# Ledger of designs, part 38: designed miniproteins, single chains, continued (5)

Each design is a single chain, and the fold is of that chain. pLDDT is the mean over its residues in the fold that is shown.

## One batch from the design tools (miniprotein)

Design m17295
Fold by ESMFold2-Fast:
Formats: sequence, C-alpha cells, structure tokens
Structure m17295 (fold): chain A 77 residues (1-77)
Amino acid sequence: SSEEELESMLETMKKYALSLGVPEEEIEEFVEKLRKAFKEGDLEKAIELVREFGEKYNVPEEIVERWILALKTIYKR
C-alpha cells in the first residue's frame, strides 16, 4: 500500500539523517510534515520539504534526488 511504502521510505530517511547527526526531534518534525503533505496529496510540498531538509543538513544531492524519486513513485499510487 502507498502508506506502507511511505512509512518504509520515512524509516530509511530517518536512519540516514541519524547517521549524519541530525537531532531526533528535528527528524520527527520533518517526518510529520511529510506525512501531512502525503495525506493532503501535495507532492510539490513534499519535494520542497525534502530539498529544504537536504540543504539544512548537507545531505548529498544524489541522496536527496533518490528520496524525491521515491516520493514521486509513491504519490502515483
């Protein structure tokens, strides 16, 4: 299901962000915002949130683009 695919992606993103030393509270806020965007069907907002998070915490662009591709795939379902 789309919700299961989203939660799997969010877990992957959380593990990666923790490995970068991002505080768990900031990761939880980011994940909550992504869940809200998904419930609202707002793909553009979800992409903006991922790009802003990537810039703030210096996530490599290749990882950010991978997350965006996953979001686009999940939203098509």
Scores: mean pLDDT 85

Design m17296
Fold by ESMFold2-Fast:
Structure m17296 (fold): chain A 66 residues (1-66)
Amino acid sequence: SLVEEVRKKVEELKKQLETLDPEERQKALIEFNKWVAEVMATASPAEQAEIQGLLQELNDHALSLL
């Protein structure tokens, strides 16, 4: 599932962000967002809604590390 693929990447990135400095963290988030934009272009509206929820969880986690 496309949503499951994004979920796995979000979980991996959440763990990676805890070990990265602020500059590398920003770089990792930019690269991830580029990949997600490509995924979203092929996703159904229902999948897009679920992916948006996963992105919100990732953003909340990233902000908690500031």
Scores: mean pLDDT 83

Design m17297
Fold by ESMFold2-Fast:
Structure m17297 (fold): chain A 80 residues (1-80)
Amino acid sequence: MEEFKKLIEEMVEIVRKEAPGSGLADLVEELAKSALNSKDKEKQIEIVDNIVGLVERAPDSEVSPETKEKIRELAEKIKK
């Protein structure tokens, strides 16, 4: 649980710092809060996949390929 919280908070922080022009930080934070409030592992994974999907759909001009990779790596750690 503590590890999950740390990883999902890192996702929010990365989007906020590295992609501020995307407007995604507030939405990712809202989704992260929803995941942390869920006790259902399946629902938590669905929300993490939604965060990844939002980041991946953003243009590279708004969210760099490097930032997208960092978010994918954090999602993989959460799913293990």
Scores: mean pLDDT 81

Design m17298
Fold by ESMFold2-Fast:
Structure m17298 (fold): chain A 113 residues (1-113)
Amino acid sequence: SPALAAMRRYREEILKKLDEIIEKVKNGEITKQQAFEEFNRFLLEVYRKLQADPTFTPAQVAAFRQLLHDLALRLKIEMDIAKSNEELANYIERIKKWFEERFDALLAQLEAA
């Protein structure tokens, strides 16, 4: 399915961006505020692509956007709580796993429909 192929592509792009941010945080290259700002800029581009993608129904776009909104909210909460770059990197790794599990569940629901 073109829609499922597009969803898997977005999943890979999001996971790759999270990995890049984790490494930059671990290496001390960026602050926690910069990490959040970089990821939010990336998500805004993903939102624009989703809105413009004719492969998705409005309901699918809404469900996808909700998952991305939850991802951004969880990242913000952990950033506010994290006391060090090492702790933040570990929190983002846990959020990455949560995102993978939730995204795969969403894909399975859409494939079953």
Scores: mean pLDDT 82

Design m17299
Fold by ESMFold2-Fast:
Structure m17299 (fold): chain A 81 residues (1-81)
Amino acid sequence: SDVADGEAGQSGLQYGLTKRIADGALSQSDDVDGLRDAAEFARKVAKENKERGEKYGSKISLLNAEGSEELADRLQAQADA
């Protein structure tokens, strides 16, 4: 497959993991440190997927970057509550 297809696959696995981590942290919303750690992880995944999405022309990676940023914002908002 094209490099972009391989990148999309890797991006999908990272985003899937990011969602599972976020869901776990949100299910224990009194664990502020866990929420912050999950938010930092989601922001890292967003940055990496945006950079690789642009580099390799992967629209899926760019979409997963946006989704990861949205998750990071939700996790940060919950931590700050």
Scores: mean pLDDT 86

Design m17300
Fold by ESMFold2-Fast:
Structure m17300 (fold): chain A 108 residues (1-108)
Amino acid sequence: ASASASFTVGGGRLVVRILGDGGKATLTLTGGTLTVVEVSGDGAPVVVSGGTLVAEGVGGGGAVVRAEIAASGTGSTLTVTLEGDGNPATVELGHLSEGAPHAATLSV
């Protein structure tokens, strides 16, 4: 079995420069702000149960941002901002679990 790592952001700010394949790391955002500057390949999943996710995707070309809103955490906000440089980028929002309403905002 491949080794996996998990990182949790519960407050403050964390900036991840490159989020890509090859590392089965899960980023969990429970509060504060997580900024992903670059995404390459299939990316890595980000689980949002609170706080704000900002994915800037430098260049964006073929990059995929996967974000999941956790089953718990009413009022979780997902904001994804993609910088336009003329290259296509893909954002995948994970399946919203049953429960209280969640909010997701995509800005391009």
Scores: mean pLDDT 49

Design m17301
Fold by ESMFold2-Fast:
Structure m17301 (fold): chain A 97 residues (1-97)
Amino acid sequence: GEEFGKAGGEAALAAGGEGALAGGAAAAREGARSGTLGAELAGGAAATAAGVGAASGPEEAARAAALGAREGGEGGGEEGGRAVARGARRGAAEGAA
């Protein structure tokens, strides 16, 4: 009983963390690609926020990555936030099964 709940939580954390890191990396890449210092800084901030969130748990990871993605701007930032949300939801669903 409890071990299945713990495994589900760990799977959700891993999926949220992977999504957060992928979202942050996408935001950083888009920022760097723009060639504008402001966009590079915003992309880096999004990647940092996603990394911090990944360590805190799936819901916190999804929220932090979404906030970081918004700071990263349009394109990669928004896509990053969606990827984190999908990863966290999928991990939680698989853990609950």
Scores: mean pLDDT 51

Design m17302
Fold by ESMFold2-Fast:
Structure m17302 (fold): chain A 107 residues (1-107)
Amino acid sequence: SEAIKEVEKILDEAIEKLKANPTLSFDEIYKIIDETFKKILEVLKKYNFPLETIQKVIDIYKETLSKIDDIIEEAKKNNMPRDEVYEKILEVFEEAKKRILEVLKES
């Protein structure tokens, strides 16, 4: 599917941006996530995906933000090394990518 390829490219570009810039602030990480999600929603609308599919992607986005919030709060409380925080955020984002692509393939 052309739509799935466009979404995968958007997610891959976001992951590569995060990997290339390990000194990003938490605000910059949230901005990348928000901009990535907005681009994905525009692709889903462009290719006329069902509202149910769009809602599942929104739910994955909300869960991803919640997990990242938990990682950042734990990091602040425990003075977690930046590299460890960054690795955990990347793992959450890679899981979100897998889940989003699976939802789109099932549509």
Scores: mean pLDDT 87

Design m17303
Fold by ESMFold2-Fast:
Structure m17303 (fold): chain A 61 residues (1-61)
Amino acid sequence: SAMEEEAERILENARKALELVKETGNRAMKLALLKELDEMKKKYPQFSEEIEELIKELEKL
C-alpha cells in the first residue's frame, strides 16, 4: 500500500541517518533521531519491530 511504501521510505532514511550518527558521533543528531523514531513507532505500530532495532543500534552509540 501507499502508506506501507511511505513507511519503508522513512525507515530507509532513518537507517541512513543512523549511519551518519555512527560516523560523526554527533550526540545532538542521535537525540533528534531517537525522538523521531519514538514518534514513528507511535504512528506506524506495524513497523515497531524494525523501528525498535534502529533504536537499539542507536542506543549502543
Scores: mean pLDDT 82

Design m17304
Fold by ESMFold2-Fast:
Structure m17304 (fold): chain A 89 residues (1-89)
Amino acid sequence: MKLTPLQRRAVRTAMDALLISRDSETQRTLSEVLDLIPQVTDEEALRRILELLEEAYKNLLKYNNGDSSGIEKALEYAQKALELAREAV
């Protein structure tokens, strides 16, 4: 099926976060979100998932730049995105 522009943006953000992640739990969580995004058709859920993925990405960048607190926040945001994606499919 053809992805919507919003689904495409969410996929790209999840892929970017997954690419810079080094923690196996964060990688697993982001991979599961990535698999579910094409099945999410609710635009409000997709916008919220995208916001959570953008926050996860931001915190992974902080972690990679030496802020150890970034990994816990990145995982928290990724887990919230996964929960919303599971509820929306």
Scores: mean pLDDT 85

Design m17305
Fold by ESMFold2-Fast:
Formats: sequence, structure tokens, C-alpha cells
Structure m17305 (fold): chain A 83 residues (1-83)
Amino acid sequence: SLEEARRRLQALRDTLEAVREMLEKYAGKDPELVEQLRRTLRDLVAELERMAREFAGKDPELYSEAQRLIEEARRTLAELEAQ
């Protein structure tokens, strides 16, 4: 349902925000935790890409939201790799 899709996108957004907060606190201090967060970000991108494919041509708003979250997660990964 659309309600389930919106709740799932919200959960993925909350996960991205939590990952960003942990990276701000632990970047350069805990390499094992940073590697776990990197894996979480990759999984997050994969799930968002699957959702974006499901919304393509069906719901432009959910598609756009998924695309924004993909862009934010990929930017976070790129920032982490630039360290």
C-alpha cells in the first residue's frame, strides 16, 4: 500500500540521519564502526533503488522522494570515501 511505502521511506530516511550522526561523532575514531556504517549506507542505497524502480511511472512523489534519499546516501558515502 502507499501507506506502507511511505512508512518504509520514512524508516530509510531515519536510518540515513542516524548514520550521519554516528559518522559525525566517530569518523576517524572508530574504523570498525565506520566500516559498519559504510555497509549500512550501501544496503540503504540498494533498498532505495529497488523502491524507486517500483514507484517509476506509478507514483511521481514517492519516486522523487526515493531519488532524493539515494542522492543523500550516495553523497554521504562519497564524503566518507574522501576521508
Scores: mean pLDDT 84

Design m17306
Fold by ESMFold2-Fast:
Order: structure tokens, then C-alpha cells, then sequence
Structure m17306 (fold): chain A 57 residues (1-57)
């Protein structure tokens, strides 16, 4: 499944999406918003730990 997260949301929301990926519930994460925003960084970290591809748009 693809999980889409607003990258401008708080880091906790994006970390929750990363945990879904780590549990095998997500095959891909899409982050919307600035790549330099804290949410974007959190999504990249979570996806890396889970081995799930992350796309920033």
C-alpha cells in the first residue's frame, strides 16, 4: 500500500507513517511539501529503516 503524508505536518505524524512502513503495512511512502521541512526528514529516516522507497513531491 502507498502511504501519503504532508511533509509540512509535525514530525510525529510523519514518524507514525514510517512505523506503518516498518510493520510491513506500507510498500511506499509519499511526502508532500518542502524536503527541508522536519516532516520530510522524518519520513526519509523511517523509510530507510524499513527498506521502503520514499518519494518527495
Amino acid sequence: ATVTVDGTADVATVEAAGRLAASGEADRIVVKGPRSAPGGAGAMSGAHEAGVPVEVV
Scores: mean pLDDT 63

Design m17307
Fold by ESMFold2-Fast:
Structure m17307 (fold): chain A 76 residues (1-76)
Amino acid sequence: SKEEIEEKMLEIMKEIYEEILETEKLDPKAGQEAREIAYKGLEEMGKKILEGDYEGALKILEETLKKIREIKEKAK
């Protein structure tokens, strides 16, 4: 349902925020890269929401989180 998708999106957004903060503590430059990826992901998510494509918006957030986690792993 739309409500289940919105709940999942909020949880992923929280995880993105936490992963950015942890990445920034490991390497400030990697943290900046993670923030830029998050910004672009949130913009693309917003476009999908305006189109009424909530499943597409969720997918964008999932891919954004994955990319940020990859940056964090490389920063270790």
Scores: mean pLDDT 88

Design m17308
Fold by ESMFold2-Fast:
Structure m17308 (fold): chain A 91 residues (1-91)
Amino acid sequence: MHVSALAKVGDLWQLVASRETETREEHLEALREMLKKLKGYKEASILIQTEGSEEDAKEFAKEAIKLAEEEGLKVKEVKVFGKTAIITLEE
């Protein structure tokens, strides 16, 4: 599985951090770490790519939303495309 944290700096989207994970536990830890790194950006996104099913992507998206809210981040939009989930965050 792969998770990437992106933030808009000026007019460009930049990669803040990324991590490859092998277990569900590592993936949830990575999500929390990425969300913490995105605090303070006006526009940010988490990109989640699973090796499993579309249902796995949806489940990880739900967990990412929950973790984002726990970290005090606002979720603006969630998109799931096959095995990929994109969570857009706002200030």
Scores: mean pLDDT 80

Design m17309
Fold by ESMFold2-Fast:
Structure m17309 (fold): chain A 93 residues (1-93)
Amino acid sequence: MEEVEKLLREAEKLISEAQKAIENKDYDKFVKIFNKLLDIVNELIQRGEIDKAIEVLKKMIELFKKAQEVFPEYKRDIEAAIKILENLIKELE
């Protein structure tokens, strides 16, 4: 489906931008990009593209694991976010 392909391309672009935000130690930008990724995940779920939504969620968890090492002051918030995403994956599987 062309719309799903567009969502996946946008997700890939946002994941790349999130990685750059981590490298630049820009937590505010990282959080804003992350919220855009959640919007894409929700759109994929609404379209019934559960496997694709899970794929994006798993990539988001890996970004948060990297962010924990770079943003130690936000470690607790990041750990809570990872747990929420892991629970969402379990509910979707």
Scores: mean pLDDT 85

Design m17310
Fold by ESMFold2-Fast:
Structure m17310 (fold): chain A 64 residues (1-64)
Amino acid sequence: MITADEEAAAKGAEAFRQALNEGKSVDEAIQTARDAALAAGATPEQADSLAKVIRNAIEDLKAR
């Protein structure tokens, strides 16, 4: 069973990917992901954690 927090994180990640595909900067895409997560029911703390996870994932992928 997917929790509300997990669903919000997934929606945030999808919004981030879509924003990058539209040509937005990483910072703009992260803000879009945070807004999407909050709209899906995430707390501000969860949205901040998602932003950090996305940034770390991008740095890891860019280094590989």
Scores: mean pLDDT 75

Design m17311
Fold by ESMFold2-Fast:
Structure m17311 (fold): chain A 110 residues (1-110)
Amino acid sequence: SMEKKLEEAKKELEKLAEEIKEKLGKKDMSDEEVEEEAKKIVRKYEEMLERGELPSEEELELVLLSERYLILKEAIETKDFKLAASRLTAASLRIIGALFDRELAERRAA
């Protein structure tokens, strides 16, 4: 059970890292560099929200990938998957909500 969850989680983590690298246009990044960039992306998003700024759709997609990567990496390192599923669901719902808010704001500005 745990070994299978860990193996599936590692495959998903690699897939998320590849998607982050592709969106950033940087194919030659170490796992450490991907983690650092993911943390920077999430931090920039938090700072934008604190300023009342609305992220673009592309920025929101990158934030979701980055949050999912960081949550999954923590679960793999701690071997605590119980909270990871809840955190992943919460992150997805927050970004989906932000995408709808962004679309509505764009329609109002047009």
Scores: mean pLDDT 81

Design m17312
Fold by ESMFold2-Fast:
Structure m17312 (fold): chain A 104 residues (1-104)
Amino acid sequence: MVDQSSGVKVDEEDKEIIKKSVEKLKKEIEKLLEELLKKGLITEEQKKEILELVKELEEEAINSDSITEAIAKLLRLIGINIELKLLLEGKSVTVEDIINTARG
């Protein structure tokens, strides 16, 4: 067990790691959505809807009252990232599956 008197500094480092992870995932998701749009696998409207959901998850993760809640939002972003990669590879993943993952 970590010393709880040091918890504030550890929590600040943990929040920085989460924020950086969210920013990295968001950037990768934005790139994947652009590639999917260029290949005609999604529409411009579908890209906008997914980006809006990603922005919402990003804000919820960063503004979470607990580390567990922040991690839960981060895992949804990871799921979206994987599903977008699978869609790009021509696997049996749909835009609806991605939206459902984002909404939870």
Scores: mean pLDDT 78

Design m17313
Fold by ESMFold2-Fast:
Structure m17313 (fold): chain A 88 residues (1-88)
Amino acid sequence: SKEEAEKIIKEFEERLERLLEKARAQLAAGRPADDVRAEFVEELNKLGEEVVEKINKIEDEEVRKEAIERFYKLVQEAQAELDALEAA
């Protein structure tokens, strides 16, 4: 349902925010950027697999497609934000 898709995406957004906050804190603490990026990518990939599996269980094809598009946009935005954090 559309409500299930909204819940899945909202939980994903909240988890992405926590991953970015963790990366920001680690960079501020002087952890090497390569190590922070590697850990972020590993955690994002694991989270992404779980989220995509949940989205693929949505019966409405149009709702499922919109949720997948929102998912990839959020992944792209999170990766861009991490790049900006490393450049700062």
Scores: mean pLDDT 86

Design m17314
Fold by ESMFold2-Fast:
Structure m17314 (fold): chain A 76 residues (1-76)
Amino acid sequence: MTPTYPSYYSDAQKSAVDFLASRAEQLGVSTSSSDTLGSILQKIRDQHGSDTVRDLGGQLPVWDDVVRNSIQSASL
């Protein structure tokens, strides 16, 4: 029994990853298929700051608790 199985993303989480990866590329931030929602937000925050993360959060088409918490964490 391996405790590290990948969780299936919700439709909201998939939409958020696709949106944020697209915006990261426009901002000159490199992303890959191995990046998670949290890792993309961390890269954007580190290169462009927490205000940019908050602004992108406000532009998201769909939210769930995981997306909301990830945006909130990266905005600090």
Scores: mean pLDDT 71

Design m17315
Fold by ESMFold2-Fast:
Structure m17315 (fold): chain A 87 residues (1-87)
Amino acid sequence: MKLSKEEILEEAEAIIKTVEEWRKKEKDPELQKKLDEILKEIKRLYEEIAKSTDLEEQQRLLSRIKRLMIEAAGLISEQKKKEEAEK
């Protein structure tokens, strides 16, 4: 699907809010640090989208943000599996 710059920024902002909520709820210090690094990179990519005038570049940057969100979700999932295995 082709998105406008406004729609791309809205999706990126929604992802930022989602990962920030995950970070806020996480209690493991090592995972907190990894989520902070992912959030920093997502926010950097968001700023690049905001400065970009090329819709194809904006789409590539959003794709990268989505991949970082999937990475964050995977890290959280693996941590929960580890916690369940220790019960």
Scores: mean pLDDT 82

Design m17316
Fold by ESMFold2-Fast:
Structure m17316 (fold): chain A 118 residues (1-118)
Amino acid sequence: SMLEKMKQLAELGKGKVRGLASELIADVRLLATEAKDEVEKTGSLDLALQKAQEIADYAKKGIQKIAELAKKVAEEVEKYPEGKEFGEELLEEAKRLIKEVAETAKKLIQQILEAAKK
């Protein structure tokens, strides 16, 4: 049925969005670990600010990809009245994951800046 097809498409979209968010969080954590180690060795605030900006830019690009994917899948699903709720659920899941990525990046950036003060 069209309802089953729209539900399946939305579930695949949710899986892809979750995968992108998980990979992005893992990448941001790895970049932050490497940055913190370099900053702790040098005590350089300039290096800390540079590394913080690199992580912020990386997270921003990944967030844009998550948002674009979610929007494209939701638009396909919402072409049919039966799909509207599934599209809305996908967009809410994407918003939640985007917030999680942003909060993770902010915390890690703060840790890098604090490492320069030691």
Scores: mean pLDDT 89

Design m17317
Fold by ESMFold2-Fast:
Structure m17317 (fold): chain A 79 residues (1-79)
Amino acid sequence: SPEELREKALAAIDAGDVTAAVQYMEELLKAGGNLAEPDPETGETLFSRLAKAARASTDPEQQAAANAFLKKHFGAELP
């Protein structure tokens, strides 16, 4: 479900597993989820949380995966 995919993406971000987070977020988009929708408690979007995690990552492969994902979806969500 979109709710499970959102929870898995957030858990992956919190664990520093940016590559797994990107995979869950791709599945969330396929399920009709919105990465730019603000969390009602924090006001942060899943998109912004991924961007923060990518910048904090020291792994070039994880940074590359996140950058490719953000480039692809940034143009669609925030032109």
Scores: mean pLDDT 75

Design m17318
Fold by ESMFold2-Fast:
Structure m17318 (fold): chain A 99 residues (1-99)
Amino acid sequence: MREEALERFREDLEALGVPQELIDKVVEELEKADDAERLKLAAAVGLALALHRELGEDLEEILALLKRLSAEQLRALQAAWAAGADAAELLARARALAA
């Protein structure tokens, strides 16, 4: 990502109510990552926020779990979420995929 894209991503996370400490950690990881890793991390963050809002589970724990998945697995879970899949079922699928 270019510097402008990282600042936009930070602004988006702030608008979504993500804690500043977690935003700082995610942005630092994005700065060190290649393009594929950056896309994967952004997808993991988006899905982690959605699951955290629905289930009340710890955001950092969900994010750590999702970061262990492949980009393709994350896209499949995001597509299922967009199609109305149950949040608890998606989290269970993510746990199974990470094993």
Scores: mean pLDDT 77

Design m17319
Fold by ESMFold2-Fast:
Structure m17319 (fold): chain A 66 residues (1-66)
Amino acid sequence: SVDEEVSRLLQQAIDALKKGDEKKAKEYVKQALKKLEASGVPVDEETFESTFKVLKQHAKEQQAKE
């Protein structure tokens, strides 16, 4: 399902951010948003920027707790 695929890609983006690979993380975010767009969810540049910012914060918080 799209939901499962998007969740998997976003988790891979978080894992890439934890490793310091921002380029790979951005690629996973783009893939996740492309799947959402294909399913009828509106996606623009602001959606990408806000999603990436949230995932960077999530990765930092997860690293701080573990």
Scores: mean pLDDT 80

Design m17320
Fold by ESMFold2-Fast:
Structure m17320 (fold): chain A 59 residues (1-59)
Amino acid sequence: SMEEYQRLLEERRRQFEERRPEAIEVMRAHGHLSSEEDLRRLDRVMENGARDSAERRLA
């Protein structure tokens, strides 16, 4: 249902929000400077992952 999808999506976004600082630190540790564009790309990947996860759990 839409309600289940929304709940799962919000839960996944919350989890990614918690892990975002750690992902940034990993990128820096591997010699990638966190530019504004790099951060935008990370946010897009995380959002797409949240949607995919929510859809698969609902399917």
Scores: mean pLDDT 74

Design m17321
Fold by ESMFold2-Fast:
Structure m17321 (fold): chain A 55 residues (1-55)
Amino acid sequence: SLDEILASLPEYQALYIKAMLNNDDQMLEDILKRFPDIPEEDRKIILLLLGKPPE
């Protein structure tokens, strides 16, 4: 099930999937604040989804 998959992931990835499913931009911003050390590629994807392209 989706819940089983989410439980097996790192917290930031589980929140990312939930944010995408719910179109929750606030949760995407919260991920960037709570997990500043996420991989650069994942950070860039979140910024693109928020309409804030990386520079």
Scores: mean pLDDT 77

Design m17322
Fold by ESMFold2-Fast:
Structure m17322 (fold): chain A 80 residues (1-80)
Amino acid sequence: MRTGSFNGVELNEEQIEEVKKQIEEGLPEMAEELLKDNSPEEVIEKLEEFVKALLEDLTDPELKETLKKVLKEVIEKIKK
């Protein structure tokens, strides 16, 4: 599957909710997979770099806030 950037894509409310779900489910799953082969510190660094790249491409402020919130929650869980 080819996935594009959110930049320049007009999303309706239903599509925004779907993307929020993908972020809320996808970031924890990505962290769990990375933790199999990487230290917690390395996983946090990789997730922060990934989210930073996504934030540069996103135009919707609600999606940006969701990404930041979910990243923070995932990092807090890793630090336990």
Scores: mean pLDDT 73

Design m17323
Fold by ESMFold2-Fast:
Structure m17323 (fold): chain A 80 residues (1-80)
Amino acid sequence: FLDELLSQAESDYQKTLNEAEKLFEQGKPEEAAEVLEKKSEEFQKLGDLMKKAGVPNYQKFDDFAKELKEKAKEIREKAK
């Protein structure tokens, strides 16, 4: 069950990056950043829940959240 959840999270992470890249290429950096920020919040909440439940591998969700948040910030800074 958890392995399936992690695989789905990896897939969602990559799809979110691809969606944001397409939006950025279309000249929509604000929308690209928002997509990344929304998914980052979802991963952060899931990671927090897993950590509180004592489930190993919560760090992977925290890492995904951090990376997406950092990319969103970078896009916003470069867009202006």
Scores: mean pLDDT 81

Design m17324
Fold by ESMFold2-Fast:
Structure m17324 (fold): chain A 84 residues (1-84)
Amino acid sequence: MTREELRERARNESLLDFAYRALKEGVPLETLKEILREEAKELGVSDDQLNDAIETLEKIERVLKENSGEELDILEAHLQAARA
């Protein structure tokens, strides 16, 4: 997956959908943080909103790394809530 494809996904998907799918596909956390910073700058997003997005991304990465099925179910519920 290229940086251009990641930026397009970041624009068209919710943060949770974008982060979960990209991390599951093996994209490095640092690459995703860079993409979020670039998009935040382009969209005029506040530093607080960017920091919240980065913290969410780091939490998603930690949950995937820990292989906790229970925490993954909670994450799926958050993704569904963001889409509804």
Scores: mean pLDDT 69

Design m17325
Fold by ESMFold2-Fast:
Structure m17325 (fold): chain A 80 residues (1-80)
Amino acid sequence: GLEQAEQEFIETVVSLVDPSKREEARQAAKELIDAIKAGDTVGAVRSMSRLLELLGDDQERRDRFHLAASRFGSAYVAAS
């Protein structure tokens, strides 16, 4: 269900950042999900930008993040 897709997205994002950044990543991932559900485009852009900052310049981490975001987006649309 959507709740499982939300949890999988959050845990994937947390796994992709350095240990010192895990709490910030968890918060930003939750804020992104909440903004998407609320139709808050400005909030979604801010949370996405924060997550990309936390991932840094590692292309493999960014690719895995984009895949996880795409999977969540597909689950959200299917639940709508």
Scores: mean pLDDT 85

Design m17326
Fold by ESMFold2-Fast:
Structure m17326 (fold): chain A 67 residues (1-67)
Amino acid sequence: MTEEQLKKDIENIEKAIKDLKERKDELVAEAYRASGGDEQVKLQKQAQIDTAISILEAGLSFLKELL
């Protein structure tokens, strides 16, 4: 890969992480409402989003190490 391609991939992942963090509360609230106030669904949605962010952050760290 070229350095330009790596920089673009890094920027795209950083944007994805930012968007997920900004939307986390909304997505959790939506899942909670859809479940009729099920606290287990709320916790599961929080865990799913946190896992997704962790995966993206790990990928970002990997790509930055390639620079």
Scores: mean pLDDT 83

Design m17327
Fold by ESMFold2-Fast:
Structure m17327 (fold): chain A 78 residues (1-78)
Amino acid sequence: GSTGLSPEEVEERYVKDAEELLKKAKEAIKNGDLSTFARYLAAGYLVLTALEIETGKLSPRAQKILDEMKKLAEEAEK
């Protein structure tokens, strides 16, 4: 692979990064920092998109993160 990692290690890293980005996005929105929120949310979408391209599908754990990111984005539009 391009990274020299196993598929399981790739998934673990992407999911961990996405979880951390989601956590930072939640913190930013709670603090009223919409710019930082948007940046972390966008980064999280990119990480999950890269995971789906690399593995061909999102795991249930990755899908849950994506669903929660979409919910936060919807809340930010109000």
Scores: mean pLDDT 79

Design m17328
Fold by ESMFold2-Fast:
Structure m17328 (fold): chain A 70 residues (1-70)
Amino acid sequence: ATPTAEVKITVTGEDGTEKVVEATVSSVEELKKAVLEALKGFSGKATVKVEVTKDGKTVSFEEDVVITPL
């Protein structure tokens, strides 16, 4: 079976609005889709925290981003 990872993405907007998206991913493409979904509806400065858990180990990344609305 393809190894899967549990992903938790937290987006915090400049105004303090927080959005959490949780997904199970088996590829980098699915992770990318989950991140894009989490960023949907935000604009301006935001902090994105991504937590990936696989085989009982968690790796986290945090980035400050600037989101331009379409």
Scores: mean pLDDT 77

Design m17329
Fold by ESMFold2-Fast:
Structure m17329 (fold): chain A 74 residues (1-74)
Amino acid sequence: SVEEQVETALAFLRGAGVPEELLERIEEVAKKALENPEVSDEEILERLSEIMEAVAARDFARAEELIEEYEKEL
């Protein structure tokens, strides 16, 4: 399910050493997106994938930018 894929992504981010403030924001954004009927499962997974790629590249500035943009759209 999308919920299981979101939980897997969050577990990855916790293990990757993401700052707690960013992790809390990602969790909140994911929760709001899952509760929003206008947001597709595909969009949620694509957004999380982009955040995970930025984190894997150690580009936390890009990760923060992506999170901020997504927060504004919810």
Scores: mean pLDDT 82

